# Ledger of designs, part 38: designed miniproteins, single chains, continued (3)

Each design is a single chain, and the fold is of that chain. pLDDT is the mean over its residues in the fold that is shown.

## One batch from the design tools (miniprotein)

Design m9305
Fold by ESMFold2-Fast:
Structure m9305 (fold): chain A 87 residues (1-87)
Amino acid sequence: GGSAENGKKIYEKYMKGSVGENGDGSGKTGKETTPLKGIKERLGLSGNALKGYLLDMLLNGYGKMPALGDKLEGGEILDLVEYLMTL
């Protein structure tokens, strides 16, 4: 499994400026990218279904959010998914 603590550091490096602090949509692309805070409630997804959605979004990009699959190692992607699961 991934580390949410390490995932937060990866989020702050690659995503915070675009999406916002803790995925709240306050970043430069937040209005053009689905906010990540509360995404599980908004989509009605949980557990492995939510993890699969987040993994696909990170690997392939979503809206104005760039794909990270070519920039991050597999372990870093899994850590980032675990952090996003806490939002």
Scores: mean pLDDT 72

Design m9306
Fold by ESMFold2-Fast:
Order: sequence, then structure tokens, then C-alpha cells
Structure m9306 (fold): chain A 55 residues (1-55)
Amino acid sequence: SATITIDSDGTVTITGNNVTVTLADGSTVTVNGTLTFSGEKRPVSVTSDGKIEVV
């Protein structure tokens, strides 16, 4: 499971365990704990527990 928080400035904070995040440049990052993304590193999709969530 993942918790996704989007701030008014476009910053995205993702909290979870073994969460796969796809970024706007097509790269992927695995999140264990909490990671914050902004600008060109902003997520376009998040996959947790086999489910795809769009940001």
C-alpha cells in the first residue's frame, strides 16, 4: 500500500514499502519509507501491491 500526498506547488510525497514509481522521464524508483519528488522528477504512475495509481 502507498500513501500519496500532492502539495499546491506540485511536490509529490510517496510513503510505502516496495512501491514502484514511474517518473516523467520514464525512469523508475522503488520507495521504501518516504520520498519526495518535484519538477522533472515528478511521478506519472505509482504501482503498489500490483495496483497502478496515476498521479
Scores: mean pLDDT 70

Design m9307
Fold by ESMFold2-Fast:
Structure m9307 (fold): chain A 93 residues (1-93)
Amino acid sequence: SRETVYRYIDEIAEALGIEPPPRSWSTGERFRYLADQTEDTSPTLSELMRSFAYMVEEKGWSDDEIVEQFKQMMKVLGAENAGELARILKERG
């Protein structure tokens, strides 16, 4: 759902000390914002956020498909929430 994607984006922003993007923005714009905010501190996380923006904007991925992708990444990396996932990815570069 849109609310779940909003929660994941807010959790990522809070975990990294970034101001959350405006709630009126599209899912793609919110991912682009996170990519821009992380480009200098984590190229890995920045590229992942740009990939999500691309999937939503160019490939027509739904909010539910984005949620499922986050759930799979959190499961694989042992993260309990999207903020912890972001910290793990930041530590990897």
Scores: mean pLDDT 86

Design m9308
Fold by ESMFold2-Fast:
Structure m9308 (fold): chain A 120 residues (1-120)
Amino acid sequence: SLKDKLKELIDKMIETLREARAELAQLPPSPVREQALAFLDGMIDELREIKAKLDAGEITVKQALEELLSIVDAGIQFLDVLLAHPEVQANPRFRAVLERLRQSLEDIKAELEKLLKEVN
């Protein structure tokens, strides 16, 4: 079903964020690293809440898609801010993790937009 496909996509999003978080956690501690980790943890928590509400029938597939698109857009915007940071610019490993995550979020956004067109 469309609901099951969306739940699988949410699980893929959570795993993608968890993998990026694990790589960032290996970098030396810094304020910008801690900010990035906290932001990813927040996104993971929001995705888990949407999945739980969707599974419980508390929100529709369309509502879940709209909320997920908002979360992904906020994530891309935040990653753009981090990528412009001097510490990230000076750290190729930090930059590479954020660039890969940004690309993954863009790909996820495209899939969410495709699913949203199928709901109407």
Scores: mean pLDDT 92

Design m9309
Fold by ESMFold2-Fast:
Structure m9309 (fold): chain A 92 residues (1-92)
Amino acid sequence: AQEYLDKAIEYLKKAIESAKAGNRDEARENAVKAHRYLLKAGDELPDTEENYRLTVAAMMLTLAGLVALDMGDYESAIEAFKGALELVEKLK
């Protein structure tokens, strides 16, 4: 799980920086990669209510960020990705 959480953090940080630069396609690609690593981490994490809530919340915020990018709302996308990042860091 740790390796997948580290990758999710890496790609969320890249998604945030790309969104700040106004690069929607790059931000979207990195956010999708973060989501894939979150799914893999969730499968390997201990089956606790806390881990489930944090993982689901992080995934929902990553998806909300992707929707915001598609709407051209970069500010909301950045805030959503930052929220997901904070939750993923709590899973480590």
Scores: mean pLDDT 84

Design m9310
Fold by ESMFold2-Fast:
Structure m9310 (fold): chain A 98 residues (1-98)
Amino acid sequence: MKEELLKAAKALLEDKILEAMDYFLKALGIDPSNLTFEQKLAIIEEELEKLEPDSPLAVVGRAIILKAKERMGDSTPEERRELEELRRKIEEWLKEEE
């Protein structure tokens, strides 16, 4: 669980969005191997509703959703600013976990 979340966070910071989504789903106990990009995105969005907003899991999950929207060309300027802020939180969290 925690190891997969760390891998998801690192992949996200490297702009490896598909890898980040797969590790994040594994951190949730979900096998990503037979899921489409759209199915992965929907599952992550549903799981985020169950999480405490300031938890590392919620921060990484929200950043993945925002990066996926950016990749699809659907991101607003506000969402791009939120992604930058979440990236900084993820970098600080990774320093604490290493």
Scores: mean pLDDT 83

Design m9311
Fold by ESMFold2-Fast:
Structure m9311 (fold): chain A 100 residues (1-100)
Amino acid sequence: STVEFAIKKAKEFLKKVKELLKKVSEEIRKKATPYLEKAEELIKKAEETGDLEAALEALEELRKALRVIIEETEDPEVRREAEELAGIIDIEIGIIKRLK
């Protein structure tokens, strides 16, 4: 189903954002962490309720976490990886919305 696909993608991207946060300063981690916590809560809600909008909101929260990394990291490799991941999330959100 579209909801199951969206949840799977949100979980996949959550894992990838967590890996990127291992490469950034503690200050950047602290700023990004609230978005990750909200994404995790929204993924749980989507799994419990089948709410597609909760899964889409989780993807948006992961995008916000990536934006913090992109704007604040001094590491150009981490910035490029975060920008690429944000672009992939945008494509997947577009696909999910077309499946409605």
Scores: mean pLDDT 88

Design m9312
Fold by ESMFold2-Fast:
Order: structure tokens, then sequence, then C-alpha cells
Structure m9312 (fold): chain A 70 residues (1-70)
């Protein structure tokens, strides 16, 4: 299933904004180098591309995504 990186980024940012009041769940920050810093439940991950960021978010926040969509 192919999707635009921008679409994935928007989805991730909206999800993280919804959980920004509970930053312990997920936090996303865009780095000036074009990389992304993803923090979930105290775990810090760096994604080089939006696609890699999405994979990290799905792996770490798959339950978070399901809960928000439920």
Amino acid sequence: MDASEEVQEKTLEEMIEAHSKRPEKATLKKLPDGSYEFIFDGKVRIAKTARELYDLFVEEGVELLKEALS
C-alpha cells in the first residue's frame, strides 16, 4: 500500500498533537537536518525519512493509533 510521505507525516503529526497533552505516549520533532526525532513512552528514535518515521511510529505506536481511531 503506497501513500504519500506528506500524508503519513500529517497523520503522525495529528495523532501526536492529539496525544501532546500526554507527551509520555508520543512526541514528534522535525530536525533541521530533515530527520525526525520520535519519542514514545521514553524511547527515542531517529528517522531519516518520513517513511522510516511512519514505520517507527507504527511499530511503537500501533496501539496508540488503534486507540485514537477507535
Scores: mean pLDDT 60

Design m9313
Fold by ESMFold2-Fast:
Formats: structure tokens, C-alpha cells, sequence
Structure m9313 (fold): chain A 85 residues (1-85)
């Protein structure tokens, strides 16, 4: 499960880096750092809560993937709006 979390985190960070580089502003860099920090905290929160609820590894992976997907969608919307300004 930890390897899975690391894989999701690396994919998210790589995508954030590309979005920030495309926007090319200090605001984009700060936003990328903020999204990175938020994902880290939320991944651990979901993992710890899932352990308390005695969820299976498959259920935990599903919740982690959903969190990453939701965060990516939010980040993409934010950076697209930033590029229009």
C-alpha cells in the first residue's frame, strides 16, 4: 500500500510540475506547492481513517485513487483559470 501511495504521489507531483511550468508565474509555483502539501496531508488522513475502519487494501487503494483524481481535477481547473489571467 505504501508503494501505491508513493506512485500516486509521484504521478500527481509530475502533473503539477507541468501545469506550473506551463503557467510560468510565481502564483503558479505557490499553487503547485499548496496542492502538493494538501495532497500529502489528505493521503495520510484517508490512510489512517481507513486503518481505523479496518478497510481492505483494495478499498484503501480505491479511496486513495479517488482522492488523487479529485485533487487533479481541482488543480487542472485552477491552473487553466490562472493561464487566462
Amino acid sequence: IMDYMDQLYQQFRDHLRRLAEEAGTEEARIAADSFDYQLTLRLFDVYLQSQRDNLSDDEIKQKLQQLVDDMLASAERYFEALKEK
Scores: mean pLDDT 78

Design m9314
Fold by ESMFold2-Fast:
Structure m9314 (fold): chain A 73 residues (1-73)
Amino acid sequence: SEESARNLVEGAKGMLDEGYSEEFVKRSITTALRSKGLPEEEAEKTAEQVVEALKKGDYEKAIKILTQALDKA
């Protein structure tokens, strides 16, 4: 759901703000998506796109990417 996507984006942003590495945040998103039923390759690709959107400050794009991925799970 969009709410689940928003919560994941807020969690990822919080980790980046606390100084966690991009690699750690990407792995955390990948693990969360895999736990919701996404295949590993799709989860990794989605996590990379979300982190790139967050680096650009495009939170709405990050939410949209995650919502689309979660709708496939």
Scores: mean pLDDT 83

Design m9315
Fold by ESMFold2-Fast:
Structure m9315 (fold): chain A 81 residues (1-81)
Amino acid sequence: SKVLSVEEAKKRLAELERALREEAERLRNDQGWSDAQVRNWMDAQIQLVRREAAEETDPEVKAVLEEGAARLERWRDEFVG
């Protein structure tokens, strides 16, 4: 298991959030995915973050991961309804 500092977790999540948003837009706009298909794909990605949070033993890193997942869920709902 890779040990994450709070700052490394924040940086990793910021990079992940950006990559997921860019990919979701590409899947919808370039690949012709329906909103339901994009939502299901995003849900799978968010569940990976939620699983990492569940396995995390550092409460500060866990909070960063949980907050990141919540931000992604909010963006998902705004993006695909």
Scores: mean pLDDT 85

Design m9316
Fold by ESMFold2-Fast:
Structure m9316 (fold): chain A 71 residues (1-71)
Amino acid sequence: MLSEEELVERLKEAIDNSPALQAVAKAYLDAATDAAEARANVRRFLVQMGFPPDVSEASLEELLAYLQSLT
């Protein structure tokens, strides 16, 4: 199984190398009205990518910061 750190890095690499994934990630964030909904949308995105949805709050914050940089 991937560690959370490896999971975050692999997601960033996948998104960096795919304009289509960048567009999907942006759409998930654009749909969110608050931080809790943004976190829920990131978990949905993880499932869509075939990764486990369960990550720590720290990993979610790192992914949110990264995804927000794309918006």
Scores: mean pLDDT 74

Design m9317
Fold by ESMFold2-Fast:
Structure m9317 (fold): chain A 74 residues (1-74)
Amino acid sequence: DLARELRLVEALRAGAEALRANSSPEELAEMRRLAETSVSKLPEIEAQAEAAGTEEAKAAYAEAKRLAEVLRAV
């Protein structure tokens, strides 16, 4: 259900916004570093999901991509 998944992404964005408001500059820098690392691995995760060919692997890749986008928003 795409609508359910979008609601989860919206909740994650709200959480990221709350973290930004309540985090120190050092904590924000660490979160951005982790986000960059996660994003750099997305092409490899995508290739692995395609090779696995399972719906579970595809869902895991989609979630990883959403989480990386949320972390970059912080």
Scores: mean pLDDT 69

Design m9318
Fold by ESMFold2-Fast:
Structure m9318 (fold): chain A 81 residues (1-81)
Amino acid sequence: SPAQQQATMRIELDVGAIETSAAALKVLYQKGKLSEDDFKSFLDKLIEELDRLLQEAQQQNLPQSVIDRIEALRQELKKLK
């Protein structure tokens, strides 16, 4: 449906933004510009956002590829903690 297409585009954009934020956080942490506590706190906020996007994608029956991308990124961020 048009609503599912719009939701897919928005969620994919939001996931891309989270990927970019996570990459930036990793660089800042590796350079010693973020404490471990701050790094983990920011990762937790990104994981919470991914949980929200996952629920929305499932509720709207979005393509499995979108759901898989969210789940893969969520697991990647959890491994960084």
Scores: mean pLDDT 89

Design m9319
Fold by ESMFold2-Fast:
Structure m9319 (fold): chain A 77 residues (1-77)
Amino acid sequence: MSFQDLGQQALDLAGSLGPDVQRQTQRFIDTSLTYSSDRIIIGQAGSDLQRAAFSGDGNQVRQLLSLMGDLTNSVIS
């Protein structure tokens, strides 16, 4: 699966969780593309996303975090 396919799936799922989660998901994707070699900055963006998603549906949050993990691995690999 391509980075773009993973990113789109994550954005679609995040949209169902709310606009703040979708915004943080987009920020994480943009950060991963811009700072692909900077794992600290990517990790910080991931933490912000986890925080925004905390109050969402547990199953959807788990799926989103799994997709973000796959997306990070596809960029940093």
Scores: mean pLDDT 70

Design m9320
Fold by ESMFold2-Fast:
Structure m9320 (fold): chain A 108 residues (1-108)
Amino acid sequence: SKEEILKKLKELKKKLKALLKELETATDIQSMLDKLFELFNEVEKLFDEAVAKKLMTPEILKTLREIAKIIIEGSKVALKKAKTIEEINRAIALALRAIGLLFDLDLL
């Protein structure tokens, strides 16, 4: 349902905000990137479901845009703290996927 998708997205947004706070003091950037990718994969699944089942609402669109912005900020912090080429590439890839979501939302 529309309500269940919104509820799951709000829960994911809360987890992403907590992870962003953790990232400020984190030393294991690879582990932080793994967690960010895992949470964002769940966001993308909910976006795909909302589009496929015609469950998209203005509140869901707003929440997805807010999540994408959180991921972009997390990617910036991870990039600043990155020590390896792999960490740099993963942080950039995460930012590009979040930017891609923003473009997809604007096409709806």
Scores: mean pLDDT 89

Design m9321
Fold by ESMFold2-Fast:
Structure m9321 (fold): chain A 85 residues (1-85)
Amino acid sequence: GEELRKKIVEIMSKLSLGELLEVLLELSDDPALSPEQREQIRRLFAEAGERQDKEWLVKRFGELLGTFSEKQLRNVLKIVERHAK
């Protein structure tokens, strides 16, 4: 899982703040995540909108991804790769 998390964080660092917010919005409804994880994503989205700080968001989202399963991380990777086009 940790190598997948690092790859996701690397891609997120190349996305705009707006693209990262779109990733969080898509994940907030992701059935692969638990209800508790979806709530954590919704809270992160709200705080990111208030802060307008991309570096803070990449760091905090990266920390949250450390709690995800490998299957959940693979799903996040697919979402961030779609937004990195």
Scores: mean pLDDT 86

Design m9322
Fold by ESMFold2-Fast:
Structure m9322 (fold): chain A 73 residues (1-73)
Amino acid sequence: MEDEEIEKFAKELVEEAKKIRDGGSPELGQKGREKINEFKEKYKDNPELLKRFVKAYQEELDKIFSEEEKKRE
């Protein structure tokens, strides 16, 4: 189902961003950008799915960065 795919994709992108932040390779950043571009192309004529993705992505980012802030204490 599209909602599940969107949430999974958002989590994967946030995991990639976290790995880059933790000293991952530059290749991870390139793959993340490519996946975002592919997702935008796939759903370019469905703005509701894109809005749903943005919301899921923001929620996952908030969770990951809040956890990282706490771990840095």
Scores: mean pLDDT 66

Design m9323
Fold by ESMFold2-Fast:
Structure m9323 (fold): chain A 78 residues (1-78)
Amino acid sequence: MLSEEERRERVQKIVELVREGKYDEAIKLATDLLVEEGIPEDLAKHYAEGLVNLAKLAKSDEEAVERILGAIDALRQA
């Protein structure tokens, strides 16, 4: 699994792609991240779409990063 620092860097890149309107690239990066975190590939794409929506609804980039990190942590504990 990724380190906490590597996970934060990947999530920051996802937020950057969402801000640029590159939603398909953001979903792919989020899917790859979730697979590396141990989420089954079949579910990872569905959850990745949810993470991108969390970023879209966030009022700041910092809020988007923290919301996505929290969601990933919750998925890892399930």
Scores: mean pLDDT 82

Design m9324
Fold by ESMFold2-Fast:
Structure m9324 (fold): chain A 80 residues (1-80)
Amino acid sequence: NAMEEGRKNLEKGIDALKAGNYEEAVRYFEKAVEAFLAADPTSPEAVRAYGLLGTAYYHLGDEEKADEWFAKAEALNAAR
C-alpha cells in the first residue's frame, strides 16, 4: 500500500542522509512525500517526510528549497 511504500522510501532516505548521500536522500524523501500525499496527506508521516526533505536540501546548500519544505511541514502540522 502507499503508506508502506512511503515508509520504505523514508527509511532509505534516512539511511542515505546518515551516509552523507544528500542527493540520494532527496530522491527517496520525494518518493516518500508522493506516497504519503496519495495515502494520507495529513498524516504524521507526511509531516516527517516534509521536514526530512527540507533537511536534505539544506545539506545540499539549497536554502530556498529547504525553507519551502520546512514551511510546508509547519503548515501541515498546524492544520492537524
Scores: mean pLDDT 84

Design m9325
Fold by ESMFold2-Fast:
Structure m9325 (fold): chain A 79 residues (1-79)
Amino acid sequence: SKDEELKKEILKKMEEKMKEVMEALKKGDIEKARRLFKEMQEEFLKEMSKITNPELQRELIEYFANVSEEFSKALEEAL
């Protein structure tokens, strides 16, 4: 379905953005990592609004919650 295709595109885009966030953390650029994560979150919310299937929306919300936890743990390790 269109919503499943959009979900796949969102996941791919989020994975690519998360790699950039993690690279910034590895380089010790905490301010850049925080900015990139904020941009990623804003993009996620915009893209998610295009999905009309409630089950797929829920799966994406759970995915982003997990990504946010991963970022928080990585940020604590970098500080």
Scores: mean pLDDT 85

Design m9326
Fold by ESMFold2-Fast:
Order: structure tokens, then sequence, then C-alpha cells
Structure m9326 (fold): chain A 78 residues (1-78)
């Protein structure tokens, strides 16, 4: 995969469940892309991943444009 510059604007959110975390991460990533100046029509490609790190569960969402990441958000599941 090619390494591309990505915009990371979304901070760390918190949610009480993985399902809430997925919804929150997607909304935060879309908001981050909009704040970075991407139009709503570019917010069609969103990928959501769940992972564990250091015993904690996280959900990450990434907004893609032409297969490249333009915005990301991270949510910690409590």
Amino acid sequence: LSVEEITVIGGIGEADSVEQGKKLAEEMARRAARLAGFPEEDLKEIEVRTFTFNGETYVAAAVLKDGKIVAVALVRVK
C-alpha cells in the first residue's frame, strides 16, 4: 500500500459498548473530514475496525477518498 498523508482531527471518544463506539467513531470521522474541508459527497467511503490494545477495546473509523485515508477517529470502549 502507498503511504499517503492523512488528516487526524478526531480525538479520542468514549462509548459504553462496541456498537455505540462504531456509531460514534463513524460520526466523529465524518465530522473530522468536514472540518478538514472535504465536501459531504466525499464522505461515502467509511471503514470501521474494532481492535484491542493494552487490554482495552477501541473502535477506529476512517473516511476514504479514492482508497486513501483523509480523516480518522478513535473511540475507547469502556
Scores: mean pLDDT 74

Design m9327
Fold by ESMFold2-Fast:
Structure m9327 (fold): chain A 80 residues (1-80)
Amino acid sequence: SIEEAVERTVEFLKTLDDREEHRLVTLALMVGQELGLDGNQINQIYDELKKLGYDPLALYPLEEAGEAIKKAIEKVFEKI
């Protein structure tokens, strides 16, 4: 399940254009919805992003935001 969640996250992020910066909370919500996560699980993504040292309200280039989201998804699925 962790491997499948990470693969689906990576494939979803590849569909986004890297010309724009993304707010981490918005990207986390989009990824969480793509993975079929509930509100509590999406909130766990936000918590894991903060633990990794990211500001969820800040804008990041898609590459950096995508790496942060991927790591947060791995941590959330370790708990499921």
Scores: mean pLDDT 81

Design m9328
Fold by ESMFold2-Fast:
Structure m9328 (fold): chain A 64 residues (1-64)
Amino acid sequence: GSSLSDEEALARIERLDAIADSLSRVQLLVARHELEKLLAEETNPEVRARTRAVLAHLDALLAR
């Protein structure tokens, strides 16, 4: 998709984190892939730090 603003990126990351425990394994894998893509292109240190934290949460859920 098109590049997100930092505010839109943070809002999407926070919504994803809030619902992460309710996601299926397939949804978690898709979300993980999208966050990795975001992290590769993101330059804002706050957005990068939050993306890494949510990726760690998704990885913990996938390890179950």
Scores: mean pLDDT 80

Design m9329
Fold by ESMFold2-Fast:
Order: structure tokens, then sequence, then C-alpha cells
Structure m9329 (fold): chain A 86 residues (1-86)
């Protein structure tokens, strides 16, 4: 970690976006939802915002209910927008 990793970070973000935008089988949707809820809860609790975690979890549940094939990247964008509007 001796240099600014802007180019490496951009490349990794693009690769992650390609991976998380890939279709996930419906059989994995329950696991996907639980993992996202768990990560979101831990992250917001570590930031001292446990009340916000409850609202974000509800948002994630609604997104999966409306589109079971929703990508992890799209969920992340919706969560980021929701947090920024608070």
Amino acid sequence: MFEVKSEEERKKLQEVRDLVDSPIPEELQEIKLEIVKYIVTLTLESLGKPELAKEVVKLVEELFEKNPNISLNEIAEKIEKFILEK
C-alpha cells in the first residue's frame, strides 16, 4: 500500500460490478438476501447507526420482493442513495 490505488480500485470495482450483475440462480436468492442483511446490519452498527440499519434492511427486503434477480450492485446503489438522503 505504498501508492494511491485509484486505478487498481477502479479496475476491481468494474470486475466486482460484472460479477455481482451476473444472474444468480433463484435457489440462492434466500442466502443472498440473508448475507446482504447481515453485512448491512454489521456495517451500520459499527458506524454507530443501528436505527438506520433496521430501515436499510427493510429496503433490501422490498427490493428482493420486487425483483428476486436483483444484482448485489443495484442493491448497494439503492442503499447508498438511501443513506445519503438521511
Scores: mean pLDDT 66

Design m9330
Fold by ESMFold2-Fast:
Structure m9330 (fold): chain A 106 residues (1-106)
Amino acid sequence: MKIGQVRKIITDVIVTRLSLPEEEAQKIANTVVALATVGLYPEYDEKLFRTAERSPVKVTDKPGMPFEQRVANAAKVVLVSLGLVDEKTAERIAKEIERRIKSARA
């Protein structure tokens, strides 16, 4: 799956669930992908990335964890770090992102 498709899925879920403007949702999606890939992709907002890295909410990625699950974990961290939602709501949004990525790969 192309990384641009993953960003689009995250953006669409955030726009739908949080009613944010698409431009803001895209910045969040870029930050989520950057965290899931340890900053390997340069298309992210550095301030949002640093805010997410400093999050009090941490998720432990297991060695060999599927990419969609790693993206879901990163989404939960970013959404809670930005104060957009509580941890329970972030978990629900993260699971929706994981399901949509899995469906797009099938």
Scores: mean pLDDT 71

Design m9331
Fold by ESMFold2-Fast:
Structure m9331 (fold): chain A 72 residues (1-72)
Amino acid sequence: ERVVEELRRLADEERAKGNDLVAQTLYMAARLAEQGKAVPALEAASQLFRDLGYNETAERVERLAEEARKLA
């Protein structure tokens, strides 16, 4: 699953940067995406990341949410 693989890749990147909370949120979103709940999880995560100032990560997550909508 492309969206799940990209979320895990993003989580690994954020973990490598020391952003453990962001990484954990992305791993949770990947698990929810495997259950068919990708879009609401990704939209909630992108808003949270914007509120915390992780604008680049929020933009990448928003793109994944758009891809998940197209796959549904």
Scores: mean pLDDT 77

Design m9332
Fold by ESMFold2-Fast:
Structure m9332 (fold): chain A 94 residues (1-94)
Amino acid sequence: MKEEIREFVEKKYNLKLSDEDIEKIEKLIEKLREHFKGKEVGGTELLLEIKKLGKELNMSNELIAIAFDFYLYKEFGIEIEVSLEEIINFFKSL
């Protein structure tokens, strides 16, 4: 998963994340997978859980936004067309 996260972020955002930041994103996704295992995922519930877990992992709102984008892409095949800044501002408002 770490290499997939790195490639996704480099291709979409032209960003090179530290190994520490990639590890945090991977841990967040693993926790989300466990939390929603066998459950229907509501949009509001997903956003609140991502914000909560990201805070627990000491992630910035930017890193949380990146993790959210990658999670939707990887798990649901959803490509977010809004800017990273809009996603960051959304998580700041939660």
Scores: mean pLDDT 80

Design m9333
Fold by ESMFold2-Fast:
Structure m9333 (fold): chain A 85 residues (1-85)
Amino acid sequence: SDYDQARELIDQIPDPEVREILLSLLDQLVSLSEKNDYLGAKGRQGELDRVLDGYGAEHPEDRPLLDQIKELVDKLLLETKKKYL
């Protein structure tokens, strides 16, 4: 459900190039999480956060949307971390 919610929020980003990059990174993060690769998934979160921060610097009006995406990605990683420990 957190994955589906994150995808729906990313689909609301008006820039199609940024949206495509974020969806690709999210799918990679989830794939790594399903394989219990916590460190790999965390690396993809870092890349995703950098793309969101770059977009948010140019589009401060979209910040609430970007913050919600970050929160959902954090929740996805927290579940993966629990399985890694």
Scores: mean pLDDT 86

Design m9334
Fold by ESMFold2-Fast:
Structure m9334 (fold): chain A 66 residues (1-66)
Amino acid sequence: SELKRAEEVLTESLLKAAEQDPELRERAEKYMTEEGLDELTALVRAILELAVERALKKQEERKALE
């Protein structure tokens, strides 16, 4: 099925990204262990959370320098 194929490709790509980003890997593992999320869902949540957190931190740093 298309959905299963997309899930496999996405999971593989996200796992490769997590291997190069220890913070992403640790956060995803925390969601799997503490929240009981599956690997793909945990990786997606960790990526979105880190992306938002890093973007907000950069915006606050810019405002502090104004």
Scores: mean pLDDT 77

Design m9335
Fold by ESMFold2-Fast:
Structure m9335 (fold): chain A 68 residues (1-68)
Amino acid sequence: MATAEELEALVREKPGEGLLEAVERLVRGLEERIKEAREEGRLAEAEAAEAKLPGILAEYREYVEALE
């Protein structure tokens, strides 16, 4: 699943340090994947990923704030 796998990627890049920056990197990575999908003509996948971005951002922000 995207949320769990992306969370693991954030932890691996900077475990316990720069969690907020890691969230921004996750978002940028997803935006780059959306761009690539659009360039490849996978518009439905790009739209689905775009629809998930706000939810992923909210979920990871809540997770980071809970760890505060």
Scores: mean pLDDT 67

Design m9336
Fold by ESMFold2-Fast:
Structure m9336 (fold): chain A 68 residues (1-68)
Amino acid sequence: MSAEEYGRLAVEYARKGNLEEADLYAAGVVLLGQEGRASRELLLEIGRELEKAGAKDSARGVFEVAEA
């Protein structure tokens, strides 16, 4: 699964109020970002969408990888 697919699922679950599932998929985005398998631009986009969806803790994790 790609960072884009993990990010989409994380945002979808966050919008449904399922922050636990959102965090699991966001962790997949973080791992792929750490492996260089997600661009900084994509990580920033996913983080912003997670923040808008109310998944602020998951968004912080993604932003931290983008800023590294």
Scores: mean pLDDT 87

Design m9337
Fold by ESMFold2-Fast:
Structure m9337 (fold): chain A 56 residues (1-56)
Amino acid sequence: SEVREIRDGLGMSQSFLARALGVSVGTVSNWESGRSTPTPAQQEALERMRHGLENR
């Protein structure tokens, strides 16, 4: 999952990423397991987070 790759690159927990995106931990877990896919807006948010999230 792309979400898992981004999270691994950022060194984040599922909880941290969920908070940063304004979604539930279950949503992040579902994305990483391939049970669901982020919306286009969430994909864009993930890409923005990948570049700037270290500052929170």
Scores: mean pLDDT 74

Design m9338
Fold by ESMFold2-Fast:
Structure m9338 (fold): chain A 67 residues (1-67)
Amino acid sequence: SLSPEARRHIRRALERAQAGDVEGAIRHLREAARADPRARVPMEGIIDLLRQGRVDEAVSLLRLLLE
């Protein structure tokens, strides 16, 4: 499982993405990757989805990571 610090940033990213704040979501995903090296590759993938406008897919993956 990811560190509590990374999981906090992932929760913030989920909140921002659901509010339509894509740039805020990306900022928090970058902080999650910084907090836990195991988060780096998953966060890069989700950031790419957000940049493509695939917000619903990004949100689904963020929820899965928080299980």
Scores: mean pLDDT 89

Design m9339
Fold by ESMFold2-Fast:
Structure m9339 (fold): chain A 67 residues (1-67)
Amino acid sequence: AEQDLFNQAANRIAKAAIDAVDAGKTPEEVRRLAEQLAEEYVAKGLSPEQAQRIRDAAVRIAEAHRA
């Protein structure tokens, strides 16, 4: 279902972004990683608008975790 795909993408991209911050990645590297993962989920059927919202939220959460 679309909701299941959204939840899967949201959880995975946020975790990957946080893990990247913990690994010492820069803000640019974290953003790039989130963009790459969001593109993979668009290929799986997630809407571009949903993917953008998830990507932006994941980056925001990860940068808050950095502070």
Scores: mean pLDDT 84

